# Designs tried in a protein design run: designed miniproteins, single chains, continued (5). Part 50

Each design is a single chain, and the fold is of that chain. pLDDT is the mean over its residues in the fold that is shown.

## One batch from the design tools (miniprotein)

Design m17721
Fold by ESMFold2-Fast:
Structure m17721 (fold): chain A 95 residues (1-95)
Amino acid sequence: LKSIPKQKPLLSELKPETIDELIKGFLDELDKGVKVHPMLVAQLVVELTKVDLSKIHKSTLKRLLTALEKPEFEIVPKRLKDKLEEALKTAKDTP
């Protein structure tokens, strides 16, 4: 597939609430059966590991980790998944 997301190099410029909503929107599209190239998902995860994940909602991180367990996303390096799991352990529960 040919989707080329124009990534912002400084996701930290976005408020944590905005980043959380962007992740949720992406996950909602995956849940609807939209086929996203695994490399685009890997790029998203890389960008997320560069931002302060402690400010992202625990439920959002949990949803993302669950999606990454699918075989098609095995291309995402385990080290990135481990960083998300670490962030999930320190994240606060959604109110």
Scores: mean pLDDT 70

Design m17722
Fold by ESMFold2-Fast:
Structure m17722 (fold): chain A 69 residues (1-69)
Amino acid sequence: AAREAEAVERLRREGAALLALLRAQPDRELLQAALAQLERLLPLAARVSPEAEAVVRELIAELRALLAE
């Protein structure tokens, strides 16, 4: 169904925009808060679709990389 593809694409776009902002001016507290929120969302994303789970996992990996410096 188009609805799931649209939701995944929206999540991907919003995630990319957030990562761009965080990369431009990294803030450790904001990075940690964003990571904690995404980790809480991961089980729900996995229940929605494999594509949604993949996007959330990708965002988590990128945030962890930024935190590792």
Scores: mean pLDDT 78

Design m17723
Fold by ESMFold2-Fast:
Structure m17723 (fold): chain A 98 residues (1-98)
Amino acid sequence: MPSEEELQKELLEAAKELGAPEETLKAVEEGKLKEAIIGLAEQLGLDVELIRAQPTAIDMIEVMNAQGAAKEAGRTLSQAEIEKLLEERRKKEKELLE
């Protein structure tokens, strides 16, 4: 699983590639990962409220990526799909622990 430091680097690269506003780039550099993810979600025209409701930055990114994929497919993510996505993620994390 990515550390907060690795996640910060990946978010910074993604934000720069997407041409995110300076406020979003600054939030990543300052370690405000949740604020940076929200800024990226707004830039991509995603459902910011669903992303903001997630408890961790990793969960927020998973929901953001899933919304992006759904948008490209011409559909909207349901709350049930979000819950399933996060449950599968938690299950996979536990499986990788000793």
Scores: mean pLDDT 73

Design m17724
Fold by ESMFold2-Fast:
Structure m17724 (fold): chain A 72 residues (1-72)
Amino acid sequence: LFASAEELKAAVDGVYERAKKAIEEGNFVEASKLITALGILAAAADMNGHTEVAEYAREKVKELIKLVEEKK
């Protein structure tokens, strides 16, 4: 629709790396915003029929939430 599977996956990867850095720096406000953005990307991927990318993004969200809990 508005983005290809490749573009959405690249966006997911970029947001994931930024979120990981924010968590390691203790910037949980920025990390929360980026985790929310990943959830939005997952929903957008599903709406555009890119289910594999959506599941990939949701798995990245789970990884980031676990990392946040470990750093608190």
Scores: mean pLDDT 82

Design m17725
Fold by ESMFold2-Fast:
Structure m17725 (fold): chain A 83 residues (1-83)
Amino acid sequence: NTVKTTTIVEDLAEGWSIKSVYMDDNNNVVVKILTPDNTEITLKGKSRTLADGRQVSYVLGNFKTKTPRSGYVSVTVVTSAGP
């Protein structure tokens, strides 16, 4: 299977960053986020099948800072090539 990272969208709070994005052995998209205080957070998502038969895995997460702020991350990975 061919894996393509086609879209990474982040709306992260100040000082947060995306450390890595990959797929695990269960076809879950894994996103590792680095916080401003150097704490690593791991998110996992689910795959879905589009109407045209392509499989897409996506992760949608909400992150909070130590202040009452939050960030948001969306990651889309195509797990198979389209036509």
Scores: mean pLDDT 53

Design m17726
Fold by ESMFold2-Fast:
Structure m17726 (fold): chain A 65 residues (1-65)
Amino acid sequence: DVAREAAARIIAIGLAFEAGGEVRFDKETGAIVLLVGPDPEQIAIAEEAKRELERMGQKAEVEVV
């Protein structure tokens, strides 16, 4: 669903901001990638963002840099 995917991308940008990281969209897999630092607190926030995206039917991954 194109409209739902677009909404998920907008939400992911907001969630990435809250996680203190960046967001990327992988067009090959359709996944939103949440990039965060190695801080356990930031990783926890990113994992929560991933859960919310998955609840909406959007594939998501967390990448620690």
Scores: mean pLDDT 73

Design m17727
Fold by ESMFold2-Fast:
Structure m17727 (fold): chain A 65 residues (1-65)
Amino acid sequence: LSDSQVLLKGLLKDLTDGVLLEYKRTGDDSIIDDAIKWLEEKKKKYPEIGDYVDELIKRLEEARK
């Protein structure tokens, strides 16, 4: 893995974790929807980490219930 890919995965994970914490505080489904949309845009830009982004999206979707 390149250093750039490792850094990007770490940033996306940290942002996803932050969204989950915010969602637990507010219960606002729009926060999850916005985060999923943002992650799908990142997946289009960086297809090499698409599987990792899919895992993050799944975690966000599972958090809704």
Scores: mean pLDDT 82

Design m17728
Fold by ESMFold2-Fast:
Structure m17728 (fold): chain A 79 residues (1-79)
Amino acid sequence: MSESERIEREILAHLLRGASPHYPRERQIAALEEALALLEANADKLSPEVRATLARYLLGVARRLDAPEALLRRIEALE
């Protein structure tokens, strides 16, 4: 597996936890923050298309959870 594929998989794992209705909102938000931190740290290692797709999914989940404005602003900065 390439480094890019491994990073994408790690981000997706956190994003899926953030989207999971089985977790309380605080745990979902924490998972989104982990996904965002990995995306920000590894943006240069991902293709523009993969980065945009992950940022879009992350933003969608964050908006549905009514995440803090600071978190939404960080995600939007990746667009």
Scores: mean pLDDT 83

Design m17729
Fold by ESMFold2-Fast:
Structure m17729 (fold): chain A 98 residues (1-98)
Amino acid sequence: MMTKFEEAVRKALEALAAGDTETFGRYLTALRIVEPDSFAVLGLEYIAAVRFGDEGTVQHILAQIEKKFGEAGKQRAEEAARLLLAGDVDGAFALLTS
C-alpha cells in the first residue's frame, strides 16, 4: 500500500512530466514540510532543475545528493531524471522511493 508521502512523490513526478510547475510546486512544498532531507525530495528538486533550471542549479543539487547519499544516490537521481524526461514516471518513482 502506498503511503501518503509516496503518493505525493508520484503526483509531483506526474506534474513535472506534464510541465505543470504550479502543481509540482504545491506537492514539493508539502513533501519538504514532512521529510525535508529525504532522497525523494532532493531527487524531485534535481529533476525539476534538469527540466526547467540552469546548469549551476543542477550541479549544486547533485553535489548535495552526493554528499548526503553518496555516489549511488547521485547515480539514482541522474537515472530518475533520465527516466522522467523519457516519460517513464513509474521508473522515476521507483528510484526515488526505494
Scores: mean pLDDT 85

Design m17730
Fold by ESMFold2-Fast:
Structure m17730 (fold): chain A 82 residues (1-82)
Amino acid sequence: SKAKELYDKAMKSKDPKERYKLAKEVLKLGNDEGAIDVFRSLLSSKDPKIRMAAAGNLFMLGVLNKDKESAELGARTLGELL
């Protein structure tokens, strides 16, 4: 599927901005699980704007998908950045 292709590209990319963009596209195609994986990997980015954006998406997707671990990780990361 297109979502799988974009997910694989995101996981192979070393560019945090490209990875974030691809994660948003994966999410738009309805693959929340794939998007969560990419956003989780972006929490270690050296770019604070990417970390904040990824953490916010991870928190929201964690809540929506009843994934407590992802929701808590996103919330904690946002708290550390704010």
Scores: mean pLDDT 86

Design m17731
Fold by ESMFold2-Fast:
Structure m17731 (fold): chain A 74 residues (1-74)
Amino acid sequence: SSMDEAEREILALFLRVAELVRRRAPLSEIRGQVERLAALMKENRVPESSQQSLLAALARVVPEEVVAHARELL
């Protein structure tokens, strides 16, 4: 289903963000991927509980300011 594909793409982006942070990639690149993640969640109407779980997981990987930015985009 399209929802299963969206979930997989969201998880792939999450893993990419984690890897970029580990590699100390530019903050602009990390922010760009997080913005894409937020946009995909919004466009695919991901349930609020799943959005909260993903944002909580993201908070373990990226600075709080980046997570707050993602929240404001939802």
Scores: mean pLDDT 80

Design m17732
Fold by ESMFold2-Fast:
Structure m17732 (fold): chain A 75 residues (1-75)
Amino acid sequence: MEEEARKSLEKIKELIREGRFEEALAAGQLLVDRLVAAGRPELAAEIAKEASEEAKRAGGYEVADTLERIAREVE
């Protein structure tokens, strides 16, 4: 679970670095939803927060704000 989630996060970070913010947000939301459904909301929050930080570094502030909101809502 955690290793697979981390690999999915790396793909999301790659999308962010490529400027593909809408696809990154969609993938991030899907990953968060799957982790919450699997009973891992703390891991979902951590992953959403890490994706948000990567989006901020790439200048994707709207996507970063959305991901940080998602992280807070699943805690």
Scores: mean pLDDT 84

Design m17733
Fold by ESMFold2-Fast:
Structure m17733 (fold): chain A 60 residues (1-60)
Amino acid sequence: DNIRDSAITNIDQQISKSTDQSIIDQLRQLRDKALQATTRDQIYEIMLQVAEIQKQMLKQ
């Protein structure tokens, strides 16, 4: 599933850039949710949550 694979790849990249344990933990949880996702809507919701975390990472 291309959209799921893309979401997982993006999450893995965000984990590699993060030094905040709280952020890493949240990203790992979203990665697990992406692996279990069965619908595009679930993946889109996960991608939105990743984008919110990404905004926090840009601040620090």
Scores: mean pLDDT 80

Design m17734
Fold by ESMFold2-Fast:
Order: sequence, then C-alpha cells, then structure tokens
Structure m17734 (fold): chain A 83 residues (1-83)
Amino acid sequence: SKRKMILAEASLTMAIMDAVVRGDHELAERLAELSDEAQAKFAAGTPISDILADMIAELKKLQAEHPDNVAVSNLIKNLEELQ
C-alpha cells in the first residue's frame, strides 16, 4: 500500500529530524540510509509487509545501540501498527 509507505516515511523523517536537532549525525545518517533502502525496495515492487518487517528489524538493532532514544522507540511502534 502506497499510503502505508507514506506513513512509514513520515514517521522515519520525524526520527531523522529529531536526531539532527540533537546533533546525533551518525543516527540521522543510518536512519536516512534505512529510508533510502525502503524507498528502493518499494520502487522495485517488494511487498510493503516485507519492507516494514525489514525496517523494524533494523530499527530494533538501532534501538539496542540507543536504548533511551524515544524517537526510535516511537518509530518502531508506529511501523508495527502499520503491519
């Protein structure tokens, strides 16, 4: 669903902007790379359910590295609700 991808991208963009505002440029870059990979998979016709599952798996790795980051935790929750 294109709408699920738009909502996922919006949530991811918010997390990227939070990281930028906080000066966490490494986290911002990793989140931007995840966004680019998700968009490329969607353009290639990968099912949205597979894209969301891959994003959630990668974000859970990022959350383990940034356990107190509320924006990453909220992003994971938002994507799980779209599944």
Scores: mean pLDDT 86

Design m17735
Fold by ESMFold2-Fast:
Structure m17735 (fold): chain A 98 residues (1-98)
Amino acid sequence: MKPSISNLSASAPSATTLTVSFDVKIEPGKKYKIVVKLTNLADPSDTQEKSFVTDKSGSYSITFTGLTPGTTYRVEVRLFDAETGELVAKASLTVTVP
């Protein structure tokens, strides 16, 4: 089966906080590394990254804090094979925090 990311969404519950939600479909029992990266589009050196390893398909949610109010961020979700480091799926969107 080809691994996939779907239903990527982002919500800003405050001017400094962003919650990213997405679904992952992966091979049962095989480990994958999920990397969620935020990039400030006004200052591309301003980035935040969170990662974790999973062997389960399902819905995932990651919260970022310490964001700059009124700023547009690019959200990237990247799925890597944990054994090889190969990028197998990706999804992205842009969101503006209030």
Scores: mean pLDDT 84

Design m17736
Fold by ESMFold2-Fast:
Structure m17736 (fold): chain A 95 residues (1-95)
Amino acid sequence: AEALDLLERLAAALAEYIDLLEKKASVEELYAAHNAIMDALDAIIALNPDKAAEIDALWTRFQQRFAKALKAKDFDAMRAVAEEFVAELRELLAA
């Protein structure tokens, strides 16, 4: 239950961060949303230390794909990349 709750929190934090980027929110709001993403990810890793390296690899791939979408200013692509990342984490944690 805790891992699923954290995945839902991570998904919500990612969606909020993208919405704030699209709305041209303040640096303070973006920083708070980014911290929420990192807090959720760190908590997932803490509960799954045996999968830390695999989670880190998924996060690195997410960052690369997200950066490309951000450079293109493609918010739909950013959302798709975030949804794919959460889905891949869910599969990894279920294994």
Scores: mean pLDDT 87

Design m17737
Fold by ESMFold2-Fast:
Structure m17737 (fold): chain A 100 residues (1-100)
Amino acid sequence: SAELEEKKKKALEDLEEFVKKVLEQLEKRVETEEERKVLEETKKELEELLKETKEKLEKAETLEEVEEIYREAVLRITAIALRAIGDMIDIELARRKAAA
């Protein structure tokens, strides 16, 4: 249906915007080459997740399936973002300890 296709499009657009905002926030934390590596690895993982989510959305046959795919993708993006932040914090703590 037209409503199903519009919901799929909106879900993908919202997820792409969420990933963009996550990557922009992570970029602000980058001060070293080690933190840059975390950002680049996270970017690749998020790009792969968006590709997989797009394929799942294309196969979805109901509004409920689209909503479930969207919610799971939001949780997965959030988990990836939090892991990347944790890794960057660990790098900063190690750097600060070495400088003390």
Scores: mean pLDDT 90

Design m17738
Fold by ESMFold2-Fast:
Structure m17738 (fold): chain A 73 residues (1-73)
Amino acid sequence: MIQAIIPRSKTTADAIIQALKEAGAQIENVQQADNGLTLTGQFNIDATITTINDMGGAAAYAGGNTVNIQFYD
């Protein structure tokens, strides 16, 4: 999985989903909560980390094929 944190003021869940799709992600499922976003599907690890970091977040790879994002503020 990729674990990420991102300030709520920097982006939205929809913007993250769109940016990851543009980076080549094939998103199969989206689980959205008030302070979190979990995506399952096919991701390029390096492209996903770069995309989230470029959006003002901080992302790291921890194994597997899930992206888990926590919103702050």
Scores: mean pLDDT 81

Design m17739
Fold by ESMFold2-Fast:
Structure m17739 (fold): chain A 60 residues (1-60)
Amino acid sequence: SSDLHTGVTVTVDIMMNSTDSRFDDDVRTVYNGFVDAVVNGDTDTASSYMDRLRSMGSSV
C-alpha cells in the first residue's frame, strides 16, 4: 500500500543520514511498530508511528 511505501522511504532516508547505531535501532523499533499497525488495519496507530518516524528524520 502507499502507506507502507511511504513508511519504508522515510525509514530508509533516516537511517542513511544517521551515524548513530543506537538511533538506528530506535528507528527500526518504530518502523516495526508502524508495519505491524498497517498490517493489522490500525490506521490511527500507523499514523502515530509515521509522525514519530518523520520527527526522528527531522532530528538528523
Scores: mean pLDDT 72

Design m17740
Fold by ESMFold2-Fast:
Structure m17740 (fold): chain A 62 residues (1-62)
Amino acid sequence: SAAAEAARREAEAERLEREGVRAVLDKDIQTFEALLARLQELGVVSPERRAAAVARLRAQYG
């Protein structure tokens, strides 16, 4: 029925929306990890502090 087809399209739209939100969050996490790596290379952040920050970020958002 047209109602069943509309419901399937709505469910697919919701799934794609959730995937999009997750992709944005994953990109932000990756960007932050890359920033920490650069700060470590510049001597602004120690390897230990970078590792701890990455571990905390992944534990909280992974």
Scores: mean pLDDT 73

Design m17741
Fold by ESMFold2-Fast:
Structure m17741 (fold): chain A 65 residues (1-65)
Amino acid sequence: SELAEEGYKILEKVLGKELAEKILEKAKKKDTEGIAEILQPVLAKMSVEKAEEAVKGAVQVLEGS
């Protein structure tokens, strides 16, 4: 999905390839809890701006999967 591809690129840029791949895998299974568990500790260490971008990317991957 185009939406999922865009979301993945955002996640890769903000979180790195490894975390972006893990989130994409969870999104394909519609595992919202799994995505939240991955994101929570990472978002806590980020600026508000980067955290907002990461959440947008995750939502796009989830909706587009």
Scores: mean pLDDT 84

Design m17742
Fold by ESMFold2-Fast:
Structure m17742 (fold): chain A 71 residues (1-71)
Amino acid sequence: MMTGEEALARAREHIARAEEALAAGDLESAQKHLDEAGGYIALAMSLGEVERAQELARRAAALGKRLHARQ
């Protein structure tokens, strides 16, 4: 069973990879990593890590807006 802390760590890793992919112009990889981050954020929220998951959700949403502006 994955812990909320582990889910948050996975979400942060995928957000970082999405930022790296977006900076490199790899929009497909950026979207895939954002989708994975969203899944881990939702999992972290379900496991009680609401505040930290909401912070990551805001960061992911901001990155998603940047990605859509380039599509």
Scores: mean pLDDT 86

Design m17743
Fold by ESMFold2-Fast:
Structure m17743 (fold): chain A 97 residues (1-97)
Amino acid sequence: DRDKVLEKLKELEKKIEEKLIKEVGLSPEQASQVTGLIFGGAFRIVVEKEPREVVEERIREILRSVFGMNEEQIEKVLELLDEAIEFVKELVASLPE
């Protein structure tokens, strides 16, 4: 059911944004942008089969250079990337084909 999958995706996006605001200290606008980066990274790893180490290094560089994050904040974002990766794996496993 595409509608149920889309609803679960939006619920996870909201949870990730809330964690980014509360645990990393991002504004709602920054949390939305970083959530997009997290899901983009998860899709690159799971769907496009890019090496995780390459995707994580790209994310670390963006978080440091664009968002000015310290290492503690970056590690928190990468924990949320792990949650997104598991969600995308479940999503891909549920798709026909």
Scores: mean pLDDT 83

Design m17744
Fold by ESMFold2-Fast:
Structure m17744 (fold): chain A 99 residues (1-99)
Amino acid sequence: SVEELLAELKKAIEEKDIDKAIETFGKLLELGVPPEEALQPVKEAIEKAETYEELNYLSELLSRLYEKFKDNKELQKVLFELDTEVGVKELELAVKEVF
């Protein structure tokens, strides 16, 4: 089910299992889940990230999704938006660390 795959993706992200996250995400896309919905666990992880280590992991995950799904233009747009959110979060953490 879509709900089970979304929960599996969330767990893979929490465990920093990039290969499992990519595999599970691919299954969601094969079921016709829109990229914006399928990437909700990634978006939530970005919003909850409190460390540069977490953001570096999420950036690596997004980079690998860009490469694997390079022909999916709709997905590429959503990935670009999430990558922008990672950059904003990195700036927020930098401000908190220095000021």
Scores: mean pLDDT 85

Design m17745
Fold by ESMFold2-Fast:
Structure m17745 (fold): chain A 67 residues (1-67)
Amino acid sequence: SVEELKKKLDELITELANDPRVSPEQLAEIIREIGRVERDGFAAGLSPEEILKRMIELVEKKKKELK
């Protein structure tokens, strides 16, 4: 459901925010990228579920790229 996807996204962002490898500046950049995915998805007419999945995929990708 949309609510379950929102909860998952919030949990992933919280994990990222609490990761000592992530600076406040890096977190702000990631949040801006998430916002861009949301805006682009909305403009493209994607469903809320599809937009949330793409946002989740972005956060998971960023977590895997941490040094």
Scores: mean pLDDT 84

Design m17746
Fold by ESMFold2-Fast:
Structure m17746 (fold): chain A 91 residues (1-91)
Amino acid sequence: SDLPILVLDKDQLAEGARVALDGLVDGLRWLNRTGAPRSDLESRVEIAIEAIKLLREAGTPEEEIQRLADRILEAETDPDLRERIRKAVEE
């Protein structure tokens, strides 16, 4: 097959997810501070949920997932979006 497949190991995928979550926390803080549309916040939260799922699939300890989720929850002020993040961590 002439199609290149990017093969990342679990550790590389988990590190990518951690970096993405740090960027999402900063982005959520900025969006909430500037009064951005809820749709922009929802998009960031959806990416954060996918990153949490990826970390769990990679075997990241639940204590570490909880610490990362707490950072996102501190950055997000919308109660419905916070509940979506909380549910993703509990799954």
Scores: mean pLDDT 72

Design m17747
Fold by ESMFold2-Fast:
Structure m17747 (fold): chain A 87 residues (1-87)
Amino acid sequence: DPLVEEGFKKIEEGLKLLTKAEEAFRQRRWDEAVKLSTEARKKIEEGAKLLAEALNIPVDEVLRTIREARASGDVEKALEKVREKFG
């Protein structure tokens, strides 16, 4: 399913950008951290919308799953949990 593949790709890109934002924040590169976080949020939202469309579920359910997965582990573990639930 092209929408599912594109959705996961955008979520993965967003989660990787969050990892870079966290590193930038730790290195006191505040402007870069904010920019990376903003780009990450946009990518995650776009990916969540694609998954919601493909699976015929509310986008807020997808976004909640991503948020819960991220809260329980690092960004790679979050991506694995999202793929497990929707993939």
Scores: mean pLDDT 81

Design m17748
Fold by ESMFold2-Fast:
Structure m17748 (fold): chain A 64 residues (1-64)
Amino acid sequence: MSEEQLRREARYLERAGYTDESRRILQALDAGDLATAEAILDQAMSDPEVLERVLRVAREEEAA
């Protein structure tokens, strides 16, 4: 996944209420550690509730 895609997903997590996960992803990206950022995203999105809320936020942003 690209840095741009990871930053976009982090923004969706923040808007969905997962501010800690979003912050950790952004910190990893700022350190140049894309692998850690991707692992944090994968871990968060492994929760069906998190995935559902993130997809909802993504749809709202695309509709705007």
Scores: mean pLDDT 82

Design m17749
Fold by ESMFold2-Fast:
Structure m17749 (fold): chain A 93 residues (1-93)
Amino acid sequence: MIEEIKKIIRDYILSNEELEEKIVNYIYENSPDDVVLTRETILDLVAEEAAKILAERGYSPADVKRLIEENPEEFEKILEEAVEKVIEKLKKK
């Protein structure tokens, strides 16, 4: 279920202060100036897009946990892809 994958992703980002700051700052720098977003909203949007990417690739919640443990660099590339999708959606408003 996408909701379970989203929770795993959000918990991971919140456990990594450097990653959280990198994501939030990158979105602020690349978003339209008229869009006011909270940190909580940014992290929720990123986690949702990342969960969709992983679910579309056939990942279960257990597969996502294994990816984070065994290949965190690959997981972070998926987060970067999700961040770009969030920016694209914000530019359409």
Scores: mean pLDDT 81

Design m17750
Fold by ESMFold2-Fast:
Structure m17750 (fold): chain A 110 residues (1-110)
Amino acid sequence: VVEEIEKRAKEGDPLSAIVMAATALALGDFEKAVEYLKLLSKIASPGVLELAKRALSSPSTEVRVAAVEALKGSAKNPKTRKEAIELLKEATSDPDEEVREKAREALEEL
C-alpha cells in the first residue's frame, strides 16, 4: 500500500508526493521527507505551500532547505507565487545560515 503510493509519487503524482512527504515529516523520517519535497519542487500545487510551511518548522536543516527548493518551484506558478515568495522571505530569517542563504538565492533567481 505504502509502496504503491511511493511509486506514484516518484512517477510525478503530486497528491501521492504530498502524502509521502507529510507522512515522513510526521514520523521524523527526514531523509524521506527531503526526497519527496525535492520531487514537489517540480510540481506547482497549492498543497505544496501548506506542506512547505510545515517543513520550514522542522528541526532538520536538510528538510528546511528542501522546503525552500519546493517553494521556489511554487513561486514559478502565478496562482501560488505570492504565498511562496512570502514563505521564502520568512526563510531568510531562519536560525541556520544555510537555510537563509538558500532562501535568498531562490528569491534572487525569481
Scores: mean pLDDT 79

Design m17751
Fold by ESMFold2-Fast:
Structure m17751 (fold): chain A 57 residues (1-57)
Amino acid sequence: KREERIKKISERLKEVAKKYEEIEAKGPIDGKDAEELKKLGEGLAEPVRELTREAEE
């Protein structure tokens, strides 16, 4: 069950990365967009860390 939560967060991170590629391919992006995407990814990193610790237990 815990593994499912980790996978969900992982998939979300992948989706954010895919969206970044689509935005870059479709049109020019601002530096702000890149920073925002990075912030979103970093925000998800913390929950993943906690879930990973619980899964190891």
Scores: mean pLDDT 66

Design m17752
Fold by ESMFold2-Fast:
Formats: sequence, C-alpha cells, structure tokens
Structure m17752 (fold): chain A 89 residues (1-89)
Amino acid sequence: LSPEERAELLRRAAERAREMARKLAELAKDEKLKERVLEAGEELVRALLRLAEAEAAGDEEAAARARAEAERAFEEFKKAAEEVRKEVE
C-alpha cells in the first residue's frame, strides 16, 4: 500500500470507530458509561486521524509514535465496549 492508500484506510477506520462508539453509547444504560464510550471513541478517532496524517506525510518516526497512541486508544475503547456488552447481557 502507498502512504496515501494507508492514510485513506485509516480515515475509513476512524469513521467506523465513530459509528461504533455512537451505537455502543445508544445501547449503554448507565449515563457515565455512555460518556466513557463516547470519550474513548473520540480519542480513538483522533489517534487514527493523526496516524493517517503521519502515514500520508511518509514520516516513519511520526507514524510509529502515532501508531502506539492509536493502539493505546483502541485498548481503552475496547474496555468501554466490553462494559457495554456486559451491561446488555
């Protein structure tokens, strides 16, 4: 994949993350959990968009740093999503 193609895939991933966060927040019954899901989702979206910019620029060091940040944001989002899943069981 070219840097531009990688950036486009990351932008699409950010859009999917935003949609998923919205749907999870709608499913959550607890108000604080709704807030945490939306906050974690927004952090993941921001991290994915920063990674897309670094990939498009072809900056290997910036991309590596942004990737680590996106991985951490994804882990926090997964934790919030798991709490929603347990709530709706």
Scores: mean pLDDT 85

Design m17753
Fold by ESMFold2-Fast:
Structure m17753 (fold): chain A 71 residues (1-71)
Amino acid sequence: SMSPGEEDTLRLLSRFPPTGIQVTRDGSTGRLTLTLTDGPDRTVTIVVDDPSQENFHRGMAEALKKLEEEE
């Protein structure tokens, strides 16, 4: 079954698709950096310190929400 974070992520991606999504993992810390872009001028970065499936989806949903809210 899907976690709430995964459901939120899929719902937001369908409703507000970004123009770019980049996921980077730091090789020394394992930390994930999620970078979402909407057009040339809007970028949101969220860092996931404790990468689990649930925290990854939660971070992605947060990034998508911030991208929608950023003016």
Scores: mean pLDDT 74

Design m17754
Fold by ESMFold2-Fast:
Structure m17754 (fold): chain A 87 residues (1-87)
Amino acid sequence: SEKEKALAALEKLKERLEELKKRAEEVNVDQGTWEIIEEAERLAEEALEKVKKAETEEDLNQASRLAMEAAHLALEAEDKIKEKEKK
């Protein structure tokens, strides 16, 4: 189902965020990068709650938008981490 696919995608995003947190700690990223990671986690958690409680297509669309925003922030954080890992 679409709901099961959304849950699987969010679980994978959560795993990626946990790995980013470990990498961020190892390279001692700045506070701004931590704030991006924290916001991504917050949005991913909101998306997960909306998927779990979803009764309408609009609920799933709202969860999808939050998940996409969280994934975008995760990519931004990863780029900042990679830049620090290179130096």
Scores: mean pLDDT 85

Design m17755
Fold by ESMFold2-Fast:
Structure m17755 (fold): chain A 87 residues (1-87)
Amino acid sequence: SALEKALEEVVEKFKELDSKKPAKNEEDVLELAAEAFEEVVNMEKEFVKETLKLQSKAARTGDKELIEKATKKALEIIKKLEEKGKK
């Protein structure tokens, strides 16, 4: 599955980033995850970038509306990856 392969690549990239600058809190974890996902998912770059910015901003501010919006955008990316993986 393309989604499984992309997630494995994100996990490996996250480990590389975490080894260089270890995450100290949930906000740091989300930032590293966002950076790893952005580097690996070479899809519609602008859409990915917007989703990751919303996710990072939601984590920083604790804004429930931004967290919900970021979650919906992340799910849209996952759905696009799943659709491309169906073959």
Scores: mean pLDDT 63

